# Designed miniproteins, single chains, continued (3), part 63

Each design is a single chain, and the fold is of that chain. pLDDT is the mean over its residues in the fold that is shown.

## One batch from the design tools (miniprotein)

Design m10179
Fold by ESMFold2-Fast:
Structure m10179 (fold): chain A 58 residues (1-58)
Amino acid sequence: SMEELERLGKKYGLTVAQLEGLRTLALELGRDVAIQYGVRENGLSREQAEEILDALGV
């Protein structure tokens, strides 16, 4: 839901659009690509990217 995405965004310092982008990358190109993107483009640690994808269910 939108409210869940907003909650995750506040926890990890990301916008809803950034979280949706990571979910889409994980679903279409795989988890490793989404982790790499989150680290490189969103300023996340690998551990934070993994936690976000786990929370998103991907």
Scores: mean pLDDT 84

Design m10180
Fold by ESMFold2-Fast:
Structure m10180 (fold): chain A 72 residues (1-72)
Amino acid sequence: GYTREEVKEAILAADKDGDGYASAEEAAAAVQSLAPGVNAEAVKKGILAGDKDGSGRVSAEEAADAAGDTAG
């Protein structure tokens, strides 16, 4: 499992632009690095489903919230 804090840190580390957002693919790769047993495709779909702004990107906080529901 992974914690909300670990997901947030991983997303921020993947954020090369420093804007606090990551693409769904970058966020999925970061989560997969923390939990190799997690299906990266399912993580991408979860991120896109949580993208209420329709930007195709996710904030570190939004990604952490979604991961918290999955990791417990």
Scores: mean pLDDT 68

Design m10181
Fold by ESMFold2-Fast:
Structure m10181 (fold): chain A 64 residues (1-64)
Amino acid sequence: MDLEKVRELLEKLPKDEEGRLTTEDAIEALVQSGFSRTMAVFIANEVEEDGKVSISKLLDYLKG
């Protein structure tokens, strides 16, 4: 998996004033990056807070 490609896709998506994506936008970015939808949903739910996903938390999760 190319983490730089994931980061670039996430950074291009609409974000709130705190720099967070919606959970749905995070899922679609992960799918576009080569994850299965099942894995994308799982990952997004693991890092989601109040229906939103922090890019930094998501990338840290993906780094393992």
Scores: mean pLDDT 79

Design m10182
Fold by ESMFold2-Fast:
Structure m10182 (fold): chain A 91 residues (1-91)
Amino acid sequence: SSTLSAEELAAREERVAEEAVRLLRENPAEVDEAIAAIEELKEEELSDSQLAQLEAARDRLREIAERTGDEGLRRLAEAVEELIEAQRRRR
């Protein structure tokens, strides 16, 4: 396949997770779309690297939600937490 190496994919996944948190903070209207995407990920098996990035994203989303009082970001953080819990139950 014309795909990136495993190391390059992991690095891109980490960057994408960080950028997603920033984008949602700048564009709260996109929160519902992000929640839907996270719910879809509950059916997938995530790597340890992806799980670690979700934990970082959850923590940042909680921090932003607490600071801003944004209910959408709070819901997004909750969705990420549920995804993490679902993944851990499989391990």
Scores: mean pLDDT 70

Design m10183
Fold by ESMFold2-Fast:
Structure m10183 (fold): chain A 93 residues (1-93)
Amino acid sequence: SVQPLVDTYVGILEKVGDKERAERVRRVYEITRDLDPRSQIVAISSVILGMKEEEAIERAREVSSLPPAEQYRVMLETLGKAQEELVKRADES
């Protein structure tokens, strides 16, 4: 399940004082639970990158229609960027 990644993202965001983005991660995860795990990871990672809720959901739905190899590529790229953003924010707090 994607839940451990959601818990990690929310935990870091709450620690750095970004309660709004933490809640947005939770909402986007709940809304995209009908999608495949790769598309869910794209959705929640896009929120970490500052994407609005509706934009993150739309991006995830677009990714869910891609072939598996393309889904994996987009997921890895988005996840990597989100992790870099979280490290930067943790270091600044």
Scores: mean pLDDT 88

Design m10184
Fold by ESMFold2-Fast:
Structure m10184 (fold): chain A 80 residues (1-80)
Amino acid sequence: AMEEEIEKDIQLALLEIIDVTTRLGVERYIKNKDYDKALEILEETKKRLEEFLQNTDDPEVKARIEEMLKKIDEEIEKIK
């Protein structure tokens, strides 16, 4: 149905916004050597994405969230 297509498109668009804003924020804090703030953003975004993953049934949305979570885990390891 059209409503399902719109919902999926909105979810994917929201994930892209989260990805871009998280990346830009983290990069800015790392450049300023504010590693505590960079980690805080990554950990908060990870928690939000894990909650999103639990509440979605769409396989494409799930795959996108899992990809983003993997990138966040890699970034956290780089900062530790």
Scores: mean pLDDT 83

Design m10185
Fold by ESMFold2-Fast:
Structure m10185 (fold): chain A 55 residues (1-55)
Amino acid sequence: AAMDDATAEAQAILSGEGLTPEQFENLARAFEGSYEANGHPGNRALADRYRELAK
């Protein structure tokens, strides 16, 4: 299936940052903490996505 332009741009930005797996895990932990504080599903989704990118 084709990837949406918005999703492709988001992944390109993450790749362009040159982040290491450790930095992706740190981002995942930060968004997980935000989810614990706010309960917003978007924070959990971002945490899960960054954890996947760390692998």
Scores: mean pLDDT 68

Design m10186
Fold by ESMFold2-Fast:
Structure m10186 (fold): chain A 78 residues (1-78)
Amino acid sequence: SEEVDRAKGYALAGKLYQALRDGDWETAEKYLEEILKASPVARKAALTALRAMAQQDPDPEVRKWLEEAVKKIEEALK
């Protein structure tokens, strides 16, 4: 269902963000790849969450990584 796919997108975004906060860039990249291969509904949900994280995070390196991830997900939705 779309609700289940949306929940998956939010969960993947949360796991990606936690990996970035832990300094685990490899794990963050793996979750980004999983988002890019997920359904369009899951990708849109992840995109919404990652955009909010990019605006709120105090670390400029984390924000830059999230901004690039957002761009990649937006391209995958075209």
Scores: mean pLDDT 87

Design m10187
Fold by ESMFold2-Fast:
Structure m10187 (fold): chain A 90 residues (1-90)
Amino acid sequence: AEELLAKAKEKFAEALKAAAAGDLEAATRALEEALLLEIDAYVEAGELSEEAGEILKEGVREAAELALAGDFEEARKVLEEAGRKAEEAM
């Protein structure tokens, strides 16, 4: 879990740098990787079930694709729904 959280922090830093540079694609991909690593860390730590983790990871991947297409409102809705479904699966 600790190694995965450290990698997630590095990817969050990459996302912020890319966003500051105006590179939306690089920022979105780095943020996607950071969130996926964070979810894997919580599953490994036993704080999320494997089912909840998969629901969240699927939502993150779908939201990233929507964000890259400029559909930020739909990306937000996908993440919100994934969060609700993950809570039900815990």
Scores: mean pLDDT 83

Design m10188
Fold by ESMFold2-Fast:
Structure m10188 (fold): chain A 58 residues (1-58)
Amino acid sequence: EKEKWKEKGRIVGENAARTVAEHHGGELTDEQIERYRELGKEKAEENYKLFEQDKAAA
């Protein structure tokens, strides 16, 4: 389950990078896209921990 959240986070990060590139009027570098993927995974892992805590509290 945690790994599934991380995979979704990576996809969200990549999509966010594309949105930023379009808004900026240019294309991001591969390094910048990779960083967004990493941030997406980290955020998903944090959200997963919060979800487990909320589930235990409900």
Scores: mean pLDDT 77

Design m10189
Fold by ESMFold2-Fast:
Structure m10189 (fold): chain A 119 residues (1-119)
Amino acid sequence: MEEEKKKLEEKIRKMMKEILDKLKSDPRFEPFRELPEDLLYRPNVLDTIPNPVSLKIIEEKINNGEIKTLEEFEELMNQMFENALKLNPEGSPEREQALEVEELANKLIKEAKEKIKKL
């Protein structure tokens, strides 16, 4: 049981990192790779996005063991995209790009969850 749990956690961790690597290599994810250096100094930014998330922050949380499940990974990804939609007005190119790449991220996470169910 404990050895099986550790092996499952290692597989999930690897799958999360493989998804991150795929997303990081997509040029549409450039705005999501790291938080803008000025973001936390923008007026009222924390009122709009109280939980800032980037692919780098997600990777750090995977590496330090703060997230261990695909569900936690999906929640952070969803927060990242929700933040982008709150920061970018409807009809902006940035918002449209965020919606398009959210579909890609959700597809990869869904495929990972299906693989875990078969283990």
Scores: mean pLDDT 81

Design m10190
Fold by ESMFold2-Fast:
Structure m10190 (fold): chain A 61 residues (1-61)
Amino acid sequence: MEMEKLIEEASEAAAKKFGKEVGDKLKQHMKAVYELAKKYFGEKGVEEVKKQVKEVVKYLK
């Protein structure tokens, strides 16, 4: 799933830059936000979360 890969990339980048605990927490929170967006906003919510996760990945690189 494209979103899962993007969350994994962001979590790995955060873990590399700030340590494993930060990466693990970021992964947990991103998954929670994704599930909420999917449940309440459907496809539009998923696309917005995807956009935000991509910005986090850019910041961490």
Scores: mean pLDDT 78

Design m10191
Fold by ESMFold2-Fast:
Structure m10191 (fold): chain A 65 residues (1-65)
Amino acid sequence: MLTKEEFYELADFLGFPREKYDKLFLVLKGLIEKYKGSKDPNGPGLRTLQRLVREGKLDEYIPKV
């Protein structure tokens, strides 16, 4: 799993909005956990996060507090 710092560097490189970094990191953690039993839990999580940002659907995938 990416550290928070590694995720911030990746998010900056991909052009994600800085003000949403903490929210994006929580979404990524939730996606990885959801895909934990899948063939590639990290890969689907990252690709899904990129798609959700593009489509404006981040709020639908916020992990439970």
Scores: mean pLDDT 62

Design m10192
Fold by ESMFold2-Fast:
Structure m10192 (fold): chain A 99 residues (1-99)
Amino acid sequence: MEEKRREGLMYAMEAGMYLVGTAAVGTGTVSYLAKHSPDLAAQARAAAQKKIDEISKLVDEAVRALEEGDVEKARKYAEEARKLAEEMRRWADEQVAAA
């Protein structure tokens, strides 16, 4: 039981790290657009917030799975959070290229 809780905690922490990374990428992208393409900045803020909200929900689900002792479920939510973080990075690259 104790080792399963540690494993679940690692997945919840991994999901949290993807949330922090996504928030940083979103903030950086919006800041860049505000300086170079202010007309795109407002739409980028809304899109970034939506992506942050989606990954935040996955972090909450990973934490809930950890509380339930479901390590497999926590791992799946961490993997989904990783995929959203990769989508956020790709979105950011596209926004910067459009500026």
Scores: mean pLDDT 83

Design m10193
Fold by ESMFold2-Fast:
Structure m10193 (fold): chain A 72 residues (1-72)
Amino acid sequence: SMMRKRVLFEASMTVYYLAVKEAVRLGDMSAAKALYEKMREYAERVIRETGDPRLRELAERYLKEIEEVLKR
């Protein structure tokens, strides 16, 4: 269902988000950047395959939040 796809996508993006934050906490900025790139690739793949504008908006929000974390 539409709602189930959104929940699963949010869960996956949350896992990447937590992984980036953990890498930053450990002082490993190389790992944090690598995880961000994987997160971006995953988001681009889902957007391309789904064609759902709501998932695109959600992906952009998660990526922007990580960019703010990495900039600090």
Scores: mean pLDDT 80

Design m10194
Fold by ESMFold2-Fast:
Structure m10194 (fold): chain A 74 residues (1-74)
Amino acid sequence: MTKEEIVNKILELLEKYASPEDVERIRKAAERYLKDGEAAFSEFAREVFDTLIKEKVPFEVQEEIMRLVNELRK
């Protein structure tokens, strides 16, 4: 998968559990990561992680999203 495909899959999963405002925040952080690379990765990962906790996303979905976030660094 390309980095853009991984980001889109993360956003698709989050749309099922997170508020539109939180999804938009993560989308903007993801766009910064895709443009600026590693310098923006920590912000993107933090926004995703904070949203998973805030929205009480099911653990199985959290694991899949975190797996996808880790794939971006490979």
Scores: mean pLDDT 81

Design m10195
Fold by ESMFold2-Fast:
Structure m10195 (fold): chain A 62 residues (1-62)
Amino acid sequence: SMEMEKQHLISRLAMYLKANNEEGIETLIKAHGLSPEEKEELLKKARELIAFQEASLAAARG
C-alpha cells in the first residue's frame, strides 16, 4: 500500500536525520518525486518517530 511505502520513507528519513545527512534527505525526496508540502509532513513524522524511539528506550527496563 502507499501507506507502507510512506512508512518506509519515514524510517529512511529518520536515519538520515540522526546522521545529519541533509544531502541524503534531499536526494531521497527528489528520487520519490515528493512535493515540498509532502517533504515537510514526512520530515515532521520522521522527527516524531525519533522522539518516540528515544522515549521508548528511556522507558524500557534494561
Scores: mean pLDDT 81

Design m10196
Fold by ESMFold2-Fast:
Structure m10196 (fold): chain A 64 residues (1-64)
Amino acid sequence: GREEKERELRLEALRKIEELKAKAEAEGGTLKVEVIDRNRIRLTLTTSDKTEVIEFDIDEELAK
């Protein structure tokens, strides 16, 4: 059902956050994690060369 799919998508988002955190640490950068709402998370990856913003919208993924 929808609740199970939402839970799976949240777990995938958490896994991606950990992957990006490890990448930031390996490259000497920083990762900022912002919880915008229950199903939307913004990640800001800052390195010496650039800043990237990545957004996860679980509600948008649930609509697919």
Scores: mean pLDDT 75

Design m10197
Fold by ESMFold2-Fast:
Structure m10197 (fold): chain A 89 residues (1-89)
Amino acid sequence: VVLEGDPDGTGEVVDVTGKAFVISGPHGVLKRLLEMAKERGLTHLIASSEVPPSIIPEGIDGYIVKTEDLNKVVNGDIVHIKNGRLQKG
C-alpha cells in the first residue's frame, strides 16, 4: 500500500515487499494508516523515530529509523536504525 501526503501535515505509508515505513504526521492519522496497511497484509514496519510505538498495531514487527534516513529505504539504499527493532507481542 502506498499512501502519500504532505510531510508537514500528513502521514505517508509505503509498502516495500511486505514492509512499510511511515515518515510523520498527526498520530491519529498514522495509527489509521497503519491499521489499514495491516488489513492489506503488512507484516513488518520501518518507522520514523517520531512515531510512538503505542500506535503500531499488534502483530507487526519493525524497525525505527531517523526520519531523514527514511527516504534512503524507499530508494533501496541503506537503513539507519536509531532505536532498534520494534517488537509487538
Scores: mean pLDDT 54

Design m10198
Fold by ESMFold2-Fast:
Structure m10198 (fold): chain A 86 residues (1-86)
Amino acid sequence: SDQETQEVEKKLRELARKIVKTDDPVEIGLLNQQMVQLLNSASSEVLRKLAEKYGVPLPSDDPRDRALVIGKIISRVLKEAEKELK
């Protein structure tokens, strides 16, 4: 649902902002892991909506493509957080 997508995006953006604000490589690693876990736990519908919003191509529902899509969403969310905080 749109509400589920908004809640996942809100948590994802909060994690990304924490990454941008910290210089601790251990904390950065843990926060990145939390972002990956959050998106892995999301429904395929939520992942598609986030991919569309962040301009990430959706080639298929193949698990290998899903991992690539998740990585690209995280990368774009981090870039937006950097722009907002710098």
Scores: mean pLDDT 82

Design m10199
Fold by ESMFold2-Fast:
Structure m10199 (fold): chain A 83 residues (1-83)
Amino acid sequence: SEKKKRQEELLKKLKEALEKNEGLDTILKILEELFKEGVSSAELAKFLGVPKSLISQLKEALKNKKEGTALNIVMEIEEVFRQ
C-alpha cells in the first residue's frame, strides 16, 4: 500500500540521518512524521534496536508538545542506536 511505502521510505530516511549524525531537530521531525504515518512504538523500537519504552516516552513528549523533552529523548535514542 502507499501508506506502507511511505513508512518504509521514512524509516530508511531515519536510519540514514542517525548514521550520518544529522541534527537532533532533523531526526525529531522524521520521528514525528513516522508517528503521523501510523508506525507503532514497538515497530520503530525494533527497527532501530532501541527500547520500546524510550520510543513511547518520545511519542508522549510530542503529544504534550514538550519539545525540550523530545530532543533529550532523541539524543538518548541516538546514543543507544550507536552502541
Scores: mean pLDDT 85

Design m10200
Fold by ESMFold2-Fast:
Structure m10200 (fold): chain A 61 residues (1-61)
Amino acid sequence: ASAEELAALRAELERIFADAPEALRQRVIDSLTAAVEAGALSLAQAVALARHEARLYRKER
């Protein structure tokens, strides 16, 4: 992925995990961004996984 695509992904992940604890948010964002950089996940797959994880954390909100 390009630097612009990775920056856009990071911004989207920050929005998705806005309600998550800072340490968890940082770890998940770095992990998903690294996976996209390595070609293990597409941008769409990373966003979909993040949305699913965030939904699970917010079930009781």
Scores: mean pLDDT 77

Design m10201
Fold by ESMFold2-Fast:
Structure m10201 (fold): chain A 73 residues (1-73)
Amino acid sequence: MTKEEALANLEPMLEQLKQLLGNEEDAQRIVEAYREVIENEDPAVRAAKAAELAPILERNRPKAEAAAEQLEA
């Protein structure tokens, strides 16, 4: 996948995360971190962004699980 294709995929990812989490701010922060990782292609940036996102992902885990359950049903 080219960098351009990866960046283009961030728009649908943002919409999916908004839908899944019901939290636009957290969805935007996740997508922004991914954008920085894609644009920089630096393993250190990837590690730093993963650490920054860990608490956001943890606090949204119950909502993601609830959404997955509804999709299964």
Scores: mean pLDDT 72

Design m10202
Fold by ESMFold2-Fast:
Structure m10202 (fold): chain A 110 residues (1-110)
Amino acid sequence: SEIAKLAGEIAKEKKNKAVIFYDPSNPEAKKAAEIIKKILEKAGVEVELRKIPDEFPKNTIVIVVNGYLVYLGGPLSTGLAMVVGNEIVKLIKEGKLEEATKGNKLYEKK
C-alpha cells in the first residue's frame, strides 16, 4: 500500500514528520487536515497532505507521525481537528507515540 510505503520512509527521518491522508474533494476534510497541519507545524513537525488511497472509504482521515499510525477514522469537525492535532503534539513532546499507538506502525521495524 502507498500509505505503508510512505510510513516506512517517514520512520527513517531523524526529524518529526507527519503525513495526513484525506479526501481533497471534501471541503470539511480539507479544512480539518489544514488545521491539524498548522498545529503540528507550529510544534516543529514537517507535514505533508496527501490524497487518501482508493482502498479506504473516501471520508477516511489517516494521520501518520514518524511512521506511527496515530489516527484512522471518519471525518473531523473543526473542534475535533484541534483536539486531535493538540493530542498528537502532546504525544510527540512526551515521547509517547509508540506507547499510545502500541507500536502500531504501517510497516515492521527491523
Scores: mean pLDDT 76

Design m10203
Fold by ESMFold2-Fast:
Structure m10203 (fold): chain A 78 residues (1-78)
Amino acid sequence: SKEGEKIAEETAKRLVEVAEDGGRLLEVEPPEVAYQRVLERSKKVIDEAKKKLKELGYSDDEADKIIKKAREKARAQL
């Protein structure tokens, strides 16, 4: 479970970075463009995290639970 916790922490950190980058993008781009970039980057972060968790032998349900925890950690930091 240590590996899953580490992936959750790394994923939360990357999601925070995506949100912060999106906030900076709002200073130079229309809100629609900034929002779309955040969605695209967040999806990529989540997809990569899911792939890593499945490579470690986690089931789809277990991976989704770990990703949910990562999203909750990211929201707490924002």
Scores: mean pLDDT 84

Design m10204
Fold by ESMFold2-Fast:
Structure m10204 (fold): chain A 108 residues (1-108)
Amino acid sequence: PVPDPPLSPEERERLRKEAQTLADIARLFGLNKVAELIEQAAERVQTRRDAELLRKVMEKANELIDVYFELEDKRLRGELTPEEEAAYQKKIDELMKEIERLVEEIRG
């Protein structure tokens, strides 16, 4: 097993700025809970493993934002069926649970 090395102050600052940018984007779409989870994850990052977990949080958050954007685009075009809306909501809920799990791993 590779030891979990501490992040340099420069790497930590860079990752926090990247995370804050994504959180700000999430807030623009009204995804306040996603933004808060990203900010919580970024605040807790101290080690390389924490940084890898934060990158996974950001990857899942980006996927959730894309899914949400597609859902809202279909709604605005009047093309959203109740079945499609339920499927999109399920995907968003699953991504949210994955993000929450990853954030808790940074906490432990």
Scores: mean pLDDT 86

Design m10205
Fold by ESMFold2-Fast:
Structure m10205 (fold): chain A 86 residues (1-86)
Amino acid sequence: MASEVFSTLSVEEMMKILGLKDMAEVQARLEELRAQLKAVDEQIAELKGRIAAGDTSAQPELAALEKERTRLRGQIRALEIVLELG
């Protein structure tokens, strides 16, 4: 599966795949991903509120955002490991 491919890569290979030249770019990308995660978390909270109010039409959107949140958290964790090892 695509998400498992990254777990078998070296730090240098991960940086190259992510298009990151140096540790400053890793830090900048990490900040960008954290901002994206915050926005997704806010959207998830709003959609959960709508579903709790009876708007079941929001369920597919919530499911899509929860998948995106998981993806962003995985990318953030990978970059945190790169920063810790570099």
Scores: mean pLDDT 76

Design m10206
Fold by ESMFold2-Fast:
Formats: sequence, C-alpha cells, structure tokens
Structure m10206 (fold): chain A 71 residues (1-71)
Amino acid sequence: SSTEDVVTLEDRVPRETSLDDGTRHTIEDAQRAAREAGLRLEVTEILSVSTEPDGDESLVRVVARVRITDL
C-alpha cells in the first residue's frame, strides 16, 4: 500500500551549488535513505525550496508531497 504525506527534506551542498542542483541532490539522498529502510519515496509535488548559507556550504530545505510505498 502507498501513503501520501508532506515532508521536509534537508541536505548540505557546496555554497556555489544552484537551487536546481541542490534540490535534486536533496531528493536523491532522501530516496537513498528510504531505500535503505525498505521503502520507496516518490516526490509527487515540490511545495517550496529554500537555501540558507552555512559557512562554506548551503543548507537546502525541500518541502514536498511524497508517496511512500513498501518495497
């Protein structure tokens, strides 16, 4: 069965990373972590993206509607 939820995904990327690349990296890392937990995470809608400077990195936050399915 699949469950729908709204989640906040966070990751750190190099400071000069574009918003699009940072968003993609954050989603890919979340999908990898889900797979390790025996789940499939699908992003159905991106609701917001923000970045905050954090030293030599940027903190990326992606708020997304997701579908979670057991593998």
Scores: mean pLDDT 87

Design m10207
Fold by ESMFold2-Fast:
Structure m10207 (fold): chain A 65 residues (1-65)
Amino acid sequence: SHMEEKVLEEAIEIFRSHGLSESEARAEAERVVKQTKQMGLSEDQTLEVAELRAIQLRNEAIIAA
């Protein structure tokens, strides 16, 4: 649906803002959207999960550097 496409694009932007490439951001965003949809979470909750995941990935990258 148009709403699902919008949430996916917003999640992609969240991951990109935390330093992921477009391909990495899309893969992670698609994972989050699929998982939260299966769990019955709202669009706002999906974006919160995306933000938390992006922060986690960024922190892991900093520790690995």
Scores: mean pLDDT 84

Design m10208
Fold by ESMFold2-Fast:
Structure m10208 (fold): chain A 74 residues (1-74)
Amino acid sequence: ELTAEQQMQQLLALAQAIVNNPQVSPEEQIALLDQAIDYLERQKARNPEDAALYDKTIAQLKELKAEVRKKLAE
């Protein structure tokens, strides 16, 4: 019943919750974000009509991953 746009918004909300969860290690946060990015890259390949939506969501997940990596480098 969720549109692709609503599904992407829920995925981003979940990703944000993961990176803000102190019970999930930064290494686990990165691993989960990598899995989400890989999943969306595969979905983009299968659904080229929604490529722009996937690209936007992938870019936002990569920004979250960069924030977690910055915390690890400190």
Scores: mean pLDDT 82

Design m10209
Fold by ESMFold2-Fast:
Structure m10209 (fold): chain A 66 residues (1-66)
Amino acid sequence: MMSIEEKAKYLYERLVAMMSPHDPRVFEMIENGDLPGAPQELLDFVKTLSKEERKEVAKKLKELVP
């Protein structure tokens, strides 16, 4: 099972490929589990996360974005 840090890194890498990681809306979209315009693979991944895990992943992502 992936750790919160691994889940955050995976999402960061996918977001860099599809949109700007510096967009502040990215963190809110992940926390809410709603990523409009994201590929189905990424949407399916986010749906596997609990509300609490999404919040923790969003927090960790803020630390990974320069």
Scores: mean pLDDT 68

Design m10210
Fold by ESMFold2-Fast:
Structure m10210 (fold): chain A 69 residues (1-69)
Amino acid sequence: MEEKKERIVEAALASVDALRADNPDMTEEELIEFARSAVRAAGINYGLSEEDLEETIEEVEKRVRERLA
């Protein structure tokens, strides 16, 4: 379970990095919304519980904010 959540987070962060590199003027809020949407879609496809999905969304939001600081 943890390995699956980490994979989802890593994939979302890689997508955010690519999006930011191509669109450096994107705001932190726009990048976080993108990451949250990506994690939600992946989590649903992987069958994460609501609790695990919310945890994974919180983790990706935290990591995006840390990368933009």
Scores: mean pLDDT 80

Design m10211
Fold by ESMFold2-Fast:
Structure m10211 (fold): chain A 65 residues (1-65)
Amino acid sequence: MKELAEKQKKLAEEALAPYKDLVSVEVDEEGVPVIVVKPGAVQDAALREAIQRAVEKVEALREQA
């Protein structure tokens, strides 16, 4: 579903907005949002917490579909 994929991408981008230079959100060929992290950025605890919150929001939206 294109609409669901777009909503998931927006939620992830909003949660990760402060880290836009370290991560990007892409949608794969199956419409699944994928979070791409720059090498080395994974060691940032604040970034890991932001990624976890983004994943939780995306999963919540997916379960409502």
Scores: mean pLDDT 71

Design m10212
Fold by ESMFold2-Fast:
Structure m10212 (fold): chain A 100 residues (1-100)
Amino acid sequence: SDEDQARKLIQQLRKSTDVEEAKKILTELAELLKSITDDQLLVEAANVASDVAEKFSDNKELLKAALKVVMEALKKASDKKAILDLIGRGLRIIGLLLDA
């Protein structure tokens, strides 16, 4: 399922030590999130994207890819607490982009 594939990409992203690999995974994850409505999975994806953004904070292309994951998750989220968490993660990545 798309949800199982998203969970696999999230696990791969957590272990990623390469910028180009991380960008590819973030791009694939953002596309998969368009079909996902599970608020917990959307928040998990955004949290990992934000963590990876902090790890590679000087790479503008990666930061933009991470922000896209958060934006796609925000479009799909329905729970108020999840929406607030996603907004916080998005603002963190925007802050990194301004410093990059």
Scores: mean pLDDT 88

Design m10213
Fold by ESMFold2-Fast:
Order: sequence, then C-alpha cells, then structure tokens
Structure m10213 (fold): chain A 96 residues (1-96)
Amino acid sequence: MREEELKELEEWAEAAREGFRAGLAQGPLSDEERAALIAKVQSLLKKIQENADNKEKRKELLLELARVQGYGLGTQAAEMLERNLATQEQVEAVLA
C-alpha cells in the first residue's frame, strides 16, 4: 500500500471512531432517527457515485460516510450496553 493510501485509510478510520464516540454519547436511536440515518447513508453513497471524477469531493463524502456509519454503530453499542448485551471491554475493543 502506498503512503498516500495509508494516510487516507487512517483518516477514514479516525472519522469512523469519531462517529462511534458521538453515537455512544447520543445513546439508542428512535425508529424515526434510524430511518433518517439509513436515508443519509443512501444519499452519501449516491453522491459518492455522482462525484467519482472529483477526487477532493469524493474524499470528503467518504469521510462523512465513515462518520455516519460509525455513529450508527455507536448508538447500537450504547443500546447493547444499557441492555447488558455487551460489556465496556467489548465496546473499548471496537475503538482499538
């Protein structure tokens, strides 16, 4: 992997962790909030396809997608913690 590609992957990973932390802080989502999150993911995927030839815009959209996906996972992890379906150790492992 090239150094440039590694940096981009690290940026995406950090964006996903930022989203995950935000989702954990938010806690479990309502049905309406989950539907809105799914719609946002679909919208971002479409925009990424529409901007395939725009390197900077595509990178921006991919980072936003990573944050949104991380957020969804974080809200789900918060629900699992509240329901005793996951431990703090398991949640911390996702951020490692």
Scores: mean pLDDT 80

Design m10214
Fold by ESMFold2-Fast:
Structure m10214 (fold): chain A 65 residues (1-65)
Amino acid sequence: HMEEKREALREELRRILQDFLDGKITIDEGVKRVRELAKKYGISYEEAAELLREVFDEMRRERAA
């Protein structure tokens, strides 16, 4: 189901962002991983980037609390 796949994608995007924020990967590596996830989930990079933005905004609010 698309909703369950979207949630799984969001969790993989959170993991990429956590690795980036922890200094484990570069921004270039993060972008590459997002592109690979878009291919894996059969969506456009634009759709994956929009979800990444949503997840990043959520993580920023969590860290600010």
Scores: mean pLDDT 78

